Designed miniproteins, single chains. Designs and how they scored, part 110

Each design is a single chain, and the fold is of that chain. pLDDT is the mean over its residues in the fold that is shown.

## One batch from the design tools (miniprotein)

Design m3840
Fold by ESMFold2-Fast:
Order: structure tokens, then sequence, then C-alpha cells
Structure m3840 (fold): chain A 62 residues (1-62)
């Protein structure tokens, strides 16, 4: 019961961490190459991911 809930939360956290890590890696790659247009697109995407996480947190706290 508690174990299943904990595992589910860990799985969600792991997936979110992998997604964020990939985006951050892409941002650093674009920054290193000086591709300002691609860099801005990844920054916008990171902002959207942050908004989704905040919305999810609000649902849990409601």
Amino acid sequence: EEEERRQRLLDVAAEAARELFTLISNIFGAEKEGDEETLQKYRDELGRVSERLNAREAEVLA
C-alpha cells in the first residue's frame, strides 16, 4: 500500500528528472555553439515544464 504509492511517486520524479536533465543538456549544448535561436526555444520549453510542475504541485496541495 504505502510501498506502491512511494514507488509511483519515485517513478514520476525519475521521469521528470530525466526530462529536465535532457532539456538542461540541450540548453548547454546550444549555448556552447552560440545558437541563440535554439537556446531561446529550449528556455521557453523549460519554462513550460516548470509551469506544468507548479500546476501539479497546486493540485496536490489543494
Scores: mean pLDDT 70

Design m3841
Fold by ESMFold2-Fast:
Structure m3841 (fold): chain A 76 residues (1-76)
Amino acid sequence: MVKEANDELAAIVASLPAADQPVVKQAFVRGVNLAMEGASYEEVLAEVKRLLAGTSVTDEQAEKIAKAAITIANDI
């Protein structure tokens, strides 16, 4: 569960240009914090997509990042 979410996030980060990697990590941390505060999936996804605007990250990858963030937040 958490391991699978972390592995999927790591695969996404590894597939991206080096310049986009810090932004993805920042968006993920923001998503985890929002989910821990009780934000819905839609709210977490919207914030992750907003932070990733201007990067090469696809909407599908942003959805996976948001899901991983919620999964990890629920395990903390």
Scores: mean pLDDT 79

Design m3842
Fold by ESMFold2-Fast:
Structure m3842 (fold): chain A 66 residues (1-66)
Amino acid sequence: MKATAEQGYEGANRYSKHFSGMSGEEMGKLGGLGVASSTADGGSRLYEGAVMDDEAARLAGLRLME
């Protein structure tokens, strides 16, 4: 389900908004501390995708802006 992956990235992006000045990498690292609970499935696995590169977080942001 593509929604699962998008939910994870959107969750990480929401926390970026809460922690302004953070990149997807930082949000992914904090996933285990709090943001993971906002993800229905995948938790840290989906947030690790954002940690891999800023591009993952940027793509999630673009989807939210649609």
Scores: mean pLDDT 47

Design m3843
Fold by ESMFold2-Fast:
Structure m3843 (fold): chain A 90 residues (1-90)
Amino acid sequence: GKGTELGRLGERLGRSAENAEQGIEGARIGVKGATLGLKNNDVEGARLGGRGAKIGGMTAIKYAETKEQILEGIGLAIAGIGLEFEAELK
């Protein structure tokens, strides 16, 4: 489903990110995939998307060059943890 496709993309982009912008992009796609997965009972999309958001957010923090990138990375990582946890309850 679309949730799984976006979750998988977010997870892949988060893991391959080499800078804060790529980490944020992967994390945002991960959140979108996880949210769509949860809405459509696509547990795998929710799990993959949550991981993508967590990994991408952490990568954004690691490579952050601005305060804004750090704050967005933190928010995305926390969102990813919550979404992955919610997927485990399904």
Scores: mean pLDDT 86

Design m3844
Fold by ESMFold2-Fast:
Structure m3844 (fold): chain A 95 residues (1-95)
Amino acid sequence: MKLEEAQKALDEARKAFGSGNYEEAVRLAEKAIQLAEEYLKEHGEDDPEANLLLSTAYGLLADIYRELGDEEKAQEYSKKALEYTKKVEEIFKKR
């Protein structure tokens, strides 16, 4: 349930970003992150789908803040996206 709601929020965030509604895109991406984090708390930190969603949502926030000219926040969120991408890779490799 929460992960499906997180995916819907992320899809709506992408649409808002595509239409230039950056404030709405940030709000929806943050909602997707919150729902995915709640899902990880209930289902375990190594859930690959939730970690992939977090990587994607943080990547979208990085893109939004870069368009807004906030390079510091863009770099911070890019780093977060990369951290979750690496976690997904480790989950699939079962290192």
Scores: mean pLDDT 84

Design m3845
Fold by ESMFold2-Fast:
Structure m3845 (fold): chain A 95 residues (1-95)
Amino acid sequence: VEEMKKALEEFANNKEPEFVLTTSDGRDIVLTKEEIRELYKEVAKELIEYAKKNKNKELLELAEELLKLVEEGEEISKLMEILERAKKVIKELEE
């Protein structure tokens, strides 16, 4: 999960044309759009818990929006945009 979340973030940053995830044991996994949506859903849930723990309202709103968009079947490009915004908020909290 942690490694998959990091791979999703790297994919979002690099704008790769293929949804390929390389596991720690060297296996290449080609993810379907539905599998990628499920990963975004899990990331959104983790971000909601993180935002609640840190009492960050902006991150909570972004995480809840991401979860809603995943559940409504929105395009992956929109999911990536929300995740990038959430990452920016997290970086500002760490600085």
Scores: mean pLDDT 67

Design m3846
Fold by ESMFold2-Fast:
Structure m3846 (fold): chain A 79 residues (1-79)
Amino acid sequence: MMRLSNEKDLEMIGRLFGLTDEQAKQMAKILVKEGFGPNTSIDEMKKILEEKAKKGDQVAKQLLEELKRAEERMLSPYS
């Protein structure tokens, strides 16, 4: 079944979290492949990426680290 704009919506969410365009696109592709849409929380994103990283997905591991850094900067932009 065709899902309209889910990948692009997830890319925008990734960019709002402080990811680069390339990182946001990679995250969107992983999440869409796992059946997640734009309502995916940052905690759910981290959990999915952590599971993928444990299974040997180096891209997921790098994205997980970037999401953690982006979240830290959003919560503590002065530090």
Scores: mean pLDDT 70

Design m3847
Fold by ESMFold2-Fast:
Structure m3847 (fold): chain A 69 residues (1-69)
Amino acid sequence: DEIARLIVELDPSLSLEDARKIAELFLENGGHVSVEEVSEATGLDRERASRAAEALQKAAVRVLTSRAR
């Protein structure tokens, strides 16, 4: 999962397992995810979930603009 790998690169404090859960949730929701949804899916607190959501947004942009990283 390219998005999950990029999430970990942007926020190395996240595990690859948590990044995969976030990427899966993003895809299931048609390209959108809230901080609350990240928190519920991963068990991260709201602050950590907020950082993860920011990393996801940046990862999604990189995939769309750079076509593979």
Scores: mean pLDDT 76

Design m3848
Fold by ESMFold2-Fast:
Structure m3848 (fold): chain A 89 residues (1-89)
Amino acid sequence: SSDYQVLLETVERIIKMIEENAPSYLVEASFTTLLMHLEVLRHERGFYTPEEEKLRELVLEGIRAIEAGDMDKALEIAQEMKKLIQEML
């Protein structure tokens, strides 16, 4: 799915930003952008899958980790998100 490809590219950028020590507020903005893409996808498609709900929960957990200053946790979550998106393709 082209929609899932956009999610994959977005999470890969997030991982790269964290690995390159980008400012936390830019990483948080990127997680928020991914959350917005998921919300648009769910609204337009009108369907719910367990995988999409798990991905949404991981995005929210990632935002919470960044807000707590735990960038190592944010990286672990981003890697889990990437794995999940790849399984959805």
Scores: mean pLDDT 85

Design m3849
Fold by ESMFold2-Fast:
Structure m3849 (fold): chain A 78 residues (1-78)
Amino acid sequence: EKEKIDELKKKLEELNKRLAETSAQHVARIRELDAYLKEHPELPPEEVRRLTIQEIADALRAIGDVLDEIFKVKKELK
């Protein structure tokens, strides 16, 4: 049991690192999108909204997947 708990703790540590990396990547992508939108004032508001929502949705999905794995490991640890 102790060895199993130690393995789960190690997995949780790796998942927390992955969560931080995934979050940082999407923050960078959103900043890049903001810069792009500022350079393209000709884009209609509807398209600006679509691009912004899509980027945020992609970020939430990726982060959500990692959080789901973290919650599964935490449930096993109790």
Scores: mean pLDDT 82

Design m3850
Fold by ESMFold2-Fast:
Structure m3850 (fold): chain A 100 residues (1-100)
Amino acid sequence: SPEEAAEKIRKIMEEAAQRVYELVKDHPVAKEILELLREAMEKISEAVRNGDKEAAKQIVDELRKKLREIASKLPPELRQEVLSIFDEAVKEIEKIIDEL
């Protein structure tokens, strides 16, 4: 159901945010990254609950773009790890959205 899909997406995003936080918590951009992930989680969850597959995909694409921009401020090794965690989470989220 859309409600179950939204709950799964929230859990995936929360897990990804915790993993990212542990990597970047001592970095100046940590708060900016976490705020971006939180805002995106709320927007994606809302779109999914409404059955709006197109809106959900658009929000994921915007999140991907904004995260790459913010992550560019991180050292290369941290950037790669953050983007890897995010890519893994996005693959699971996109699969859930496609099954709406």
Scores: mean pLDDT 86

Design m3851
Fold by ESMFold2-Fast:
Order: C-alpha cells, then structure tokens, then sequence
Structure m3851 (fold): chain A 84 residues (1-84)
C-alpha cells in the first residue's frame, strides 16, 4: 500500500507540475470559461497531491517534487486569476 501510494503521488505531482507550467504559459490565450475550468482543475489536483503526501513517508527527492508541484500550482492559479 505505502509503495503504491508513493508511486501514485510521484505520478500525480509530475502531472500537476506539467499542467501548472502549461497553464502559466497559455493563460493569456484562454477564454474566461477555460480560465475558470483550469483554475478549478489546478485547485483540485493540488488538494489531491497534498492529501496523498499526508498519507505516505516521503523520500527527499519525492518531497522536493511535491513541494515544487504545489508551488507551481499556486503560481498557475494566481496567473489564471490575473488573466481572468
């Protein structure tokens, strides 16, 4: 269970980071509906990563990945709010 949750967390954190970076890059090109949808998705994915990270013991590498993904998600949410 712990090993599977750790792998799931790593995958989710990587996906969140990529999604956040794409959202920041494309924010100015999005419609108001797309901005709202992407902001909601980022908030939900961030919450999922934070929840999963609370359930498992993190390696230093995984902890840094999770922290970076959360930070990028927060930056993306702010960028999308500013673009709206």
Amino acid sequence: MQEQLQKDLEAEAKALKEFAEEAIKNAEKMSDRELASRTTALALLKAAVEFLSSLVELSEELKKLVEEAIRKAEEAIEALKKAA
Scores: mean pLDDT 82

Design m3852
Fold by ESMFold2-Fast:
Structure m3852 (fold): chain A 90 residues (1-90)
Amino acid sequence: MKSEKELIAEFAKEVKRLIEENPDAPAEELIKKIEEIKNKYAEEAEKLGVLTKEAADFMNELVLEVVEKILENDLEGALEILEKGLKKAE
């Protein structure tokens, strides 16, 4: 069974990988894919019964900050936010 920390770490790693593998993608495409990843992990967490309010709030805050950086055309800033999120999830 995946722990809350493992779920958050996997989520952040997948979003980071998406940005690293698609640096030239349009902002709208990146944001759409990030939302799809978030929805996938939220659904998995609900099925496993491990989604706490703290985990949900953390994922939502992380997505908002990353999306803001992508809209500012600051992909490096988006990656820094994800790296900080990963360190907190460890």
Scores: mean pLDDT 77

Design m3853
Fold by ESMFold2-Fast:
Structure m3853 (fold): chain A 92 residues (1-92)
Amino acid sequence: MSAEALAEAVAAGARALPGVLEARAEAVSPDRLALTVVAEDVETARRVAEELRRWLRRVGDLEGEVLSAEVRPIPGTEKAEVRLEVAVRPAP
């Protein structure tokens, strides 16, 4: 699996999680992706970040290593944003 294909799969998986309002992922380089998720609240955002960390560790031959994970409340709302930076093994 390529980093681009993994980014699409991660974004799709995140969007399927309860309480996720929006998810997008970008392949920053062949070995790195950035994922942004908007969740309905901070508690949901923390849960989503944890589930994505576990899922990425189990994805096939292109294992993801979470380099950073950040949960930020969105000012003026109950919503929160999750930002993940993931190192991925290059495609063979």
Scores: mean pLDDT 75

Design m3854
Fold by ESMFold2-Fast:
Structure m3854 (fold): chain A 81 residues (1-81)
Amino acid sequence: AIKEVLDLIEQAVEAFNAGDYEKAAELIKKAAELARESGNPELMSMAGNAAAWLSTQLKKAGHKETALELGRLSGDLWHES
């Protein structure tokens, strides 16, 4: 679970750097699902931080809807952890 969550976050950063914002968002959502399933507060916090980071970047890039989804996901993960 830990390695899989970290690998997904790393892949999301790579996708974002390549300009593939949709793939980056999908990878972060998948990391969040795995973190929730693990019940590990540190993993949920880590996925929440990654979601918050991507939310901020996507908002700057003009992808407001996906940014809002990721911002809410971040808040939910931090509250649940």
Scores: mean pLDDT 83

Design m3855
Fold by ESMFold2-Fast:
Structure m3855 (fold): chain A 90 residues (1-90)
Amino acid sequence: SLAEQALAAAEALRLDEAAALIAQVAGPEYAAIFRALVEAAENAATAEPDEEALRAAEIVEKHLETDPRVQLVAEALEAYLRARRAERAA
């Protein structure tokens, strides 16, 4: 499925491909949420989250258990962050 391809792209650190696949499955607004959360996570050591990232996090927290589109974004984010930690450990 496109959702499985989005997760595989996130796990491979292919951010643009993962976002494009999320846009096809869930819509461009959810791809934007995914990108905002990735950017905030990557910049966490040097900057506080901006308003876009804070709004994205609020949407995920509010809808995680009920919206499969939000679940896809959360799973892709988790896969990407795990892969980034593994890359830094190597």
Scores: mean pLDDT 84

Design m3856
Fold by ESMFold2-Fast:
Structure m3856 (fold): chain A 67 residues (1-67)
Amino acid sequence: SMEEELKERLMREAKARLEALAAAGASREEIQALVAETVNRLSENLSQEQVDEAALELGRLVQALLA
């Protein structure tokens, strides 16, 4: 669906940016700001259920990158 395609595209872009920020030694605040920005963009176009799923996935990635 268009929603699935949009979610996958935004998630792919967000994950790449999060990995790049972590590799560059960006602050935790900067990383959290990118997550919030991505969740806000998803919220404008997707259902709450899809947004919650995406937020959990991004949260897991952030934990792995900052561990």
Scores: mean pLDDT 84

Design m3857
Fold by ESMFold2-Fast:
Structure m3857 (fold): chain A 67 residues (1-67)
Amino acid sequence: SAMEEEIARELAERYGISVEAALEIIRLIKENNGHISKEEAEKLAKKFGISTETVEKAATEALLRLS
């Protein structure tokens, strides 16, 4: 949605990640009712070449922006 794409752009700018990575984080949060496991965070980190810590911080922000 347009709202999710706007949130993704803001996350990408704030955390220094791609919009594609931010959209995947939003998708995962929505599919798992606000949850992201360490294993899922590690998988996304590896896929996008970013740290697991960055994924976890961006996911926490995404959850706040979606609620």
Scores: mean pLDDT 84

Design m3858
Fold by ESMFold2-Fast:
Structure m3858 (fold): chain A 73 residues (1-73)
Amino acid sequence: DALLRQAAADFAELKRIAEELGVKVSFADSPILAARKARDEIVKKAEELGNKELAERSQATADRFIADVRAAA
């Protein structure tokens, strides 16, 4: 499943970015809810640091993950 493989990769990338920025993400809830929370916190932190590229990349990665999870369900 290309969508599930892509979603797994995007989720792993979001988790990696969150860990680098010290952002705590709960994965105990819905994957979509976790991805949205991670996106919002990562984008906010990246913008505070002046890293616009990281903010844009994190937004795109999370949005693609959410779309792929919804399409696969």
Scores: mean pLDDT 76

Design m3859
Fold by ESMFold2-Fast:
Structure m3859 (fold): chain A 64 residues (1-64)
Amino acid sequence: SKLEELRRALREKARELSADPSLSWVEQGIRLQKHGLELGERLDVPFADAMALFQEVLEEMKAS
C-alpha cells in the first residue's frame, strides 16, 4: 500500500539521518518530517496519515 511505501521510505530516511554525526536530534526530526510530508504528497497520502507515520518512525528512532 502507499502507507507501507511511505513507512519504509521514512524508516530508510531515519537510518540515514541517524548515521549522520553532524545532525542533532532536532535536525534529524525536522528533516524526517520534511521528507515524510514531501513524499506523502507525491504518493497521494493524506496529510494526517503522513504526519502519523512521521510520529511513528520518530518514536522508533527514540527507541533505537
Scores: mean pLDDT 84

Design m3860
Fold by ESMFold2-Fast:
Structure m3860 (fold): chain A 81 residues (1-81)
Amino acid sequence: SVEGVIELVEKALKALREGKPDEALEIMDYAIQLARDAGHEEVAKILEQGKEEVRKAVENGDLDKAISILEKTIEELRKLA
C-alpha cells in the first residue's frame, strides 16, 4: 500500500536524523522496490527523485538539506494516499 511505503520513508527520515545516511538510503531503496512491485509507478518516481536528491545532499555533507528533502518527499506521497 502507499501508506506502507510512507512508513518506510518515515523510517529512512528517522535514520537520517540519527546521522545514519547510508541506512536511510538503503531503506529508500526498499521503499522504491515495494512501490514498483505494488504497481505504484508515480510513487516509485517520487521516491527515486527524492533518493537522488538525498544522496547528493549527503555527498555534500548537508544532512539538514537531506532531512528537508525527505520531509518534502513524505508530504508529496501523502497527497497520493
Scores: mean pLDDT 87

Design m3861
Fold by ESMFold2-Fast:
Structure m3861 (fold): chain A 100 residues (1-100)
Amino acid sequence: MKELEEIAKRAGERLEALAEREGLEPEEIELARRAPFTPLKAVKEAEKSGLTEEVIKKLEEIIKEAEEAIEKGELSPFEQELARLLIETVKKALELLKKK
């Protein structure tokens, strides 16, 4: 858990800095900063609900969609970095859910 929180925080700080450099609106900067915390919230929800397998499936789908978006080459440099950091955070969340 703590490692995932640290990864999400660092990813959020990096995305906030990149969004500020792109000149995005304050609301968009805040959304970018919060995006890496979505997998952390999913882990906490799985622990509360016991629906671990369902959460794992959803997180694996997020990785697949993000990797496909990167491969298509239609993303801006900022969106590519957002997708890469999201994939990293989701992979760590999956490790925790699988207890590895």
Scores: mean pLDDT 79

Design m3862
Fold by ESMFold2-Fast:
Structure m3862 (fold): chain A 68 residues (1-68)
Amino acid sequence: MSPQQRLLMKASREFQDLLDDESKSVEQIKEEKERLLEELRRQGVPDDAIENLRREFDAGIEERLKKK
């Protein structure tokens, strides 16, 4: 697995754990999303991969909002 794939997979897992944490507000989840994406960008992950992951994170947030 490439270093990029490992970083993306780790960020995806961390974000899924955040979505499953009912103690966290949607605002906190959005803040953590931006932090994770910013760290990936700083680590040299290409913009297209970051935008794909951002779409996945946004979809997860929308699903959580529908449960409210």
Scores: mean pLDDT 80

Design m3863
Fold by ESMFold2-Fast:
Structure m3863 (fold): chain A 72 residues (1-72)
Amino acid sequence: MEEAIKLAKETLEKLIKEKPSDEELDKALRELVARLVELGVPLPEAFALASIVAKGAKAQDLEKGKEEIEKA
């Protein structure tokens, strides 16, 4: 889980900095889910984590997004 949380936080930071288009955001979230599953995260948990990252990126609130990721 530590690697999964680090990956989610790193992805959130990149998305907030880059302010991607909806298509780029969707692609990044799909890549995040795939990498989380490769790390051994079950699919439902990987999807939940990606959803938290998506919300943080859309809200442009890195600190709140990181807190939600850590609580997952």
Scores: mean pLDDT 80

Design m3864
Fold by ESMFold2-Fast:
Structure m3864 (fold): chain A 87 residues (1-87)
Amino acid sequence: MEELKELLEELIELLKELIEAVAKGDITKAIGLTLRIIGLIIEGERKGILPKEVGELAIEAANAALKGDLKKAKEKIEKLEEILKKL
């Protein structure tokens, strides 16, 4: 539970930073944040720490942000925050 909580807190923070980077048009930062988010999801799934549903939700949030759908990205992040509250 502790490892999942820490991983999910980091994913939420990176996703929020990704939304800000996209909103500001900071493409270099958006690319770097996206690679870090993907890396954390892959490693979390590899270690069996990250549930598939949580990983899928994080990917959906990142994809929405990259497409400029910041409203949808925020809605997906809110769902991740609700999961974090239950841990």
Scores: mean pLDDT 85

Design m3865
Fold by ESMFold2-Fast:
Structure m3865 (fold): chain A 93 residues (1-93)
Amino acid sequence: SALEEYNELVEKYAEEAAGDEDKQALARVELMALLSKIEGKKYSIAVTAKTKETLEKVLEIAKENGIETLAAINADRATKLELERKAAELFLK
């Protein structure tokens, strides 16, 4: 099931994406895409990436799955927190 696939990816990405911002960005958008399919709801997410290639791939996956994405490259901690806050506000409205 989609929920089983989601749970398997959560476990896999927790280990594989540890300490890698680009892998974390891809994992986050893929997990949100699966949640969107399971719940029939569009999500808003914030992601940051180290490389332009990863940023472009994240935005492509988000667009294909109707996920509203706030994204930045080489963002500092303050920018990351602000993007996450804005994504949460969009998700709640």
Scores: mean pLDDT 76

Design m3866
Fold by ESMFold2-Fast:
Structure m3866 (fold): chain A 93 residues (1-93)
Amino acid sequence: MELRARLDNATAEAGKEHTLRVEVEASEDGTVRVEVYQNGKLLASAEAEVKAGQRVTLELKFKAEKPGTITVRVTLESEKGRAEVELQVEVKP
């Protein structure tokens, strides 16, 4: 099973609303979940159904209160198993 994910913009500003677009491609049919975390706090999440070889874009809106790193966790759940990839967004002051 293969899961690929890409961010359109990996930079956000602290205290401002950011719209993150996550492009996901999976080798298997299933459900993709995107979760956005800062310092262990879930800021936003979204889910979409995917088909093998198709790309889907998930949009998430969040506000990071603090500068630093946001973790974007992308998980694929399919009948063949689970795959996960993590990406990062830099939050500037």
Scores: mean pLDDT 84

Design m3867
Fold by ESMFold2-Fast:
Structure m3867 (fold): chain A 89 residues (1-89)
Amino acid sequence: DAALLARMRALAEEVARAFLDWARPRLEALPREEALALLDESLRLTDERIAELRERLARDPDDLEALLELLTLEELRRLLEELRAELEA
Protein backbone atom coordinates (compact mmCIF):
# COMPACT_ATOMS: atom_id res chain seq x y z
CA ASP A 1 0.00 0.00 0.00
CA ALA A 2 1.75 3.11 -1.35
CA ALA A 3 -0.43 5.41 0.78
CA LEU A 4 0.55 3.59 3.98
CA LEU A 5 4.26 3.72 3.05
CA ALA A 6 3.99 7.48 2.35
CA ARG A 7 2.35 8.05 5.77
CA MET A 8 5.06 5.97 7.49
CA ARG A 9 7.78 8.04 5.76
CA ALA A 10 6.08 11.29 6.82
CA LEU A 11 5.75 10.07 10.43
CA ALA A 12 9.40 8.90 10.44
CA GLU A 13 10.55 12.32 9.21
CA GLU A 14 8.47 14.16 11.85
CA VAL A 15 9.78 11.94 14.67
CA ALA A 16 13.42 12.36 13.54
CA ARG A 17 13.04 16.15 13.19
CA ALA A 18 11.32 16.46 16.60
CA PHE A 19 14.19 14.56 18.23
CA LEU A 20 16.80 16.77 16.53
CA ASP A 21 14.95 19.96 17.54
CA TRP A 22 15.05 18.74 21.15
CA ALA A 23 18.69 17.53 20.98
CA ARG A 24 20.23 20.51 19.10
CA PRO A 25 20.16 23.13 21.91
CA ARG A 26 21.35 20.49 24.42
CA LEU A 27 24.33 19.61 22.20
CA GLU A 28 25.06 23.32 21.56
CA ALA A 29 25.28 23.82 25.36
CA LEU A 30 28.14 21.28 25.54
CA PRO A 31 31.81 21.91 24.72
CA ARG A 32 32.30 21.30 20.98
CA GLU A 33 34.57 18.25 21.46
CA GLU A 34 32.02 16.63 23.83
CA ALA A 35 29.13 17.36 21.42
CA LEU A 36 31.07 15.84 18.49
CA ALA A 37 31.95 12.75 20.57
CA LEU A 38 28.26 12.23 21.46
CA LEU A 39 27.26 12.68 17.81
CA ASP A 40 29.91 10.16 16.66
CA GLU A 41 28.63 7.66 19.26
CA SER A 42 25.00 8.29 18.20
CA LEU A 43 25.89 7.80 14.53
CA ARG A 44 27.73 4.53 15.34
CA LEU A 45 24.76 3.15 17.31
CA THR A 46 22.33 4.30 14.61
CA ASP A 47 24.38 2.54 11.89
CA GLU A 48 24.42 -0.70 13.93
CA ARG A 49 20.63 -0.61 14.40
CA ILE A 50 20.03 0.23 10.70
CA ALA A 51 22.11 -2.83 9.72
CA GLU A 52 20.05 -5.05 12.09
CA LEU A 53 16.76 -3.67 10.71
CA ARG A 54 17.84 -4.13 7.08
CA GLU A 55 18.74 -7.79 7.83
CA ARG A 56 15.36 -8.28 9.56
CA LEU A 57 13.47 -6.76 6.59
CA ALA A 58 15.44 -8.90 4.11
CA ARG A 59 14.09 -11.97 5.98
CA ASP A 60 10.58 -10.56 6.62
CA PRO A 61 9.60 -7.77 4.17
CA ASP A 62 6.16 -7.43 5.86
CA ASP A 63 7.60 -6.38 9.25
CA LEU A 64 5.97 -2.92 9.39
CA GLU A 65 7.44 -2.19 12.85
CA ALA A 66 10.98 -2.78 11.53
CA LEU A 67 10.20 -0.72 8.40
CA LEU A 68 8.96 2.28 10.43
CA GLU A 69 12.00 2.11 12.74
CA LEU A 70 14.35 1.83 9.73
CA LEU A 71 12.78 4.86 7.98
CA THR A 72 13.01 6.87 11.22
CA LEU A 73 16.67 5.96 11.83
CA GLU A 74 17.69 6.62 8.19
CA GLU A 75 16.24 10.14 8.45
CA LEU A 76 17.76 10.64 11.93
CA ARG A 77 21.17 9.55 10.60
CA ARG A 78 20.95 12.14 7.80
CA LEU A 79 20.02 14.90 10.28
CA LEU A 80 22.80 13.89 12.72
CA GLU A 81 25.37 14.00 9.89
CA GLU A 82 24.16 17.51 8.94
CA LEU A 83 24.41 18.66 12.57
CA ARG A 84 27.91 17.15 12.86
CA ALA A 85 29.04 19.05 9.73
CA GLU A 86 27.58 22.30 11.18
CA LEU A 87 29.51 21.83 14.45
CA GLU A 88 32.77 21.18 12.53
CA ALA A 89 32.35 24.40 10.51
Scores: mean pLDDT 88

Design m3868
Fold by ESMFold2-Fast:
Structure m3868 (fold): chain A 57 residues (1-57)
Amino acid sequence: KPALSAERVTEALQRNLDAGAITPEDVETAAKTLVAAGVATEEDARRAVEAVLKKAE
């Protein structure tokens, strides 16, 4: 199975944030966990974190 794209990582992080499963402070940690699990690349996770935090502005 290919790794998740930045868009899919963004959707997953946003969904968890909207559900109250994570806080904005936890977004970066959650993205790092996805990279450690081999589900996303560091580059895609970074872009996803930027997109989610910008939207939370």
Scores: mean pLDDT 76

Design m3869
Fold by ESMFold2-Fast:
Structure m3869 (fold): chain A 106 residues (1-106)
Amino acid sequence: SEQLRRNIRLQAIITAAVILNADEEELKEIAKELGVEVKSPKEAAVEVMRRTAEELGEDPSEVTEEKLLEEIEKVAKEFGVKPEELQDREKAEEILKEKREELAAK
């Protein structure tokens, strides 16, 4: 389903955006959840996107920090919100919930 693929990709982009704003303690929890050693929020965010690319049958080596930032900006523009709002965990969760409901209606 194209809708399922869009939802998986959207969820990963929002998760990555939130991770980019993680502090050192949050980064330790994220590294533990991912089961890999990550040294920066950017590295953790890229790792989430690479895993999603593999799940979708896409090439994870094409996932870069620059492409991730472009995808976050694109999602923010499509939602009519600022990229910084997608980096706020509570705000991002509300935005994603509302957008999922809109997408489910189509």
Scores: mean pLDDT 79

Design m3870
Fold by ESMFold2-Fast:
Structure m3870 (fold): chain A 70 residues (1-70)
Amino acid sequence: SSQELEEQEILALHEEWVAIQDRIAAGEDPDVVLAELERLLAKVREKFGDTPLGRLLESHLERRIAEVRA
């Protein structure tokens, strides 16, 4: 169903967010990481902002962007 496909796509975006966290831990340039986080956040908001899993991932991304900017 479309709902199951949406859940799989959200999980794939969550895996991308986890990969970005690993890159932060590895000492990648904060400006590069910030740009990637902002790009992922925009994609989540555009496609999945009204789904429960999309809103959860959005909250994680917003929190991390704030932390990286601090």
Scores: mean pLDDT 80

Design m3871
Fold by ESMFold2-Fast:
Structure m3871 (fold): chain A 96 residues (1-96)
Amino acid sequence: SALEEARRLAEEERERLIKEIEEQREKLEEAMKKEKLTNEEPEEEQLQNYANAIVAVAFGERGLVYAMAIALVLKELYPELDLEAILAQLEAGAKA
């Protein structure tokens, strides 16, 4: 049911969630550059790390359903992301 609510939210609020994802990614990229946290990781791994960070922030600020909706929209924008891994981590965190 949480995943079904997240799918509905992702469909209804798609444009807003895309904008929020883009803004959060830009903030993370700027923060990583400032703190010299970026390294020689492959682009695919870097993208997966950004996705995990964005989803974790959404979970902390707005809860599970919203974080799942962000993860679904991220997968739509970046098909190379491992959505199942992101969702499994969110479900494990929510059950703990």
Scores: mean pLDDT 74

Design m3872
Fold by ESMFold2-Fast:
Structure m3872 (fold): chain A 70 residues (1-70)
Amino acid sequence: MSKEELLEELKKLREQVRKGEYDKEKLIEIFDQLLKHGLISEKQKKAAIEAIEKDDTVAVLAALDDILKV
């Protein structure tokens, strides 16, 4: 998946997270790809995965917003 495709997938997933409906496994896979492409740090990935595991929608949205600012 290209860098542009990853960012577009993040935007779509962010809208799904806002609606309270999202695929956790797909979101984790996208964070793995972002790390491989150097678009996020390991710290950002770990924080995002922790938020997903805790079902903390606010923290997941904050992680997505942090990534999309860059």
Scores: mean pLDDT 77

Design m3873
Fold by ESMFold2-Fast:
Structure m3873 (fold): chain A 69 residues (1-69)
Amino acid sequence: SVTAVRTVTLADAATAARTTLGDVFGDNAPEDLRDMPVGHVLVNGRTVAVPFTFEAGKEYEVAAMPPGS
């Protein structure tokens, strides 16, 4: 699991697509996932739906989802 280093709100799909795991989790994100857009990942066992807010100091489990899966 990774802990969010700041509060980030995904207001819409375009914001989600340009927001990366590194933007939300900083150094707590695995290096290979830091450039992955949030809209392409599972968070806490589910796909991220918008609107959604990551809360600073809260733990999440993340997994990359390949494009077109």
Scores: mean pLDDT 81

Design m3874
Fold by ESMFold2-Fast:
Structure m3874 (fold): chain A 80 residues (1-80)
Amino acid sequence: MSQNEIMQELQKEIIEFFEDKSISLEEAKERIRELAKKLSPEDLDIVLEQIKELAKLQNPENKERLLELAKVIEEVREEK
């Protein structure tokens, strides 16, 4: 899978978690962590910026949930 395809899949997982309340935060974190490990540091920085911009458009509850996903990506970024 190309890095562009992995980025699209990661973005999809974030949107799906946001739209589908049946997906637990723990399950979403695991999926995102797996995908993030496959991305370059530069691509992770792009995804982090996208999540932060998306969070600005959400209510406080959903913003907090999105920032929890961003934290997982930041942790993976620090390990690279």
Scores: mean pLDDT 77

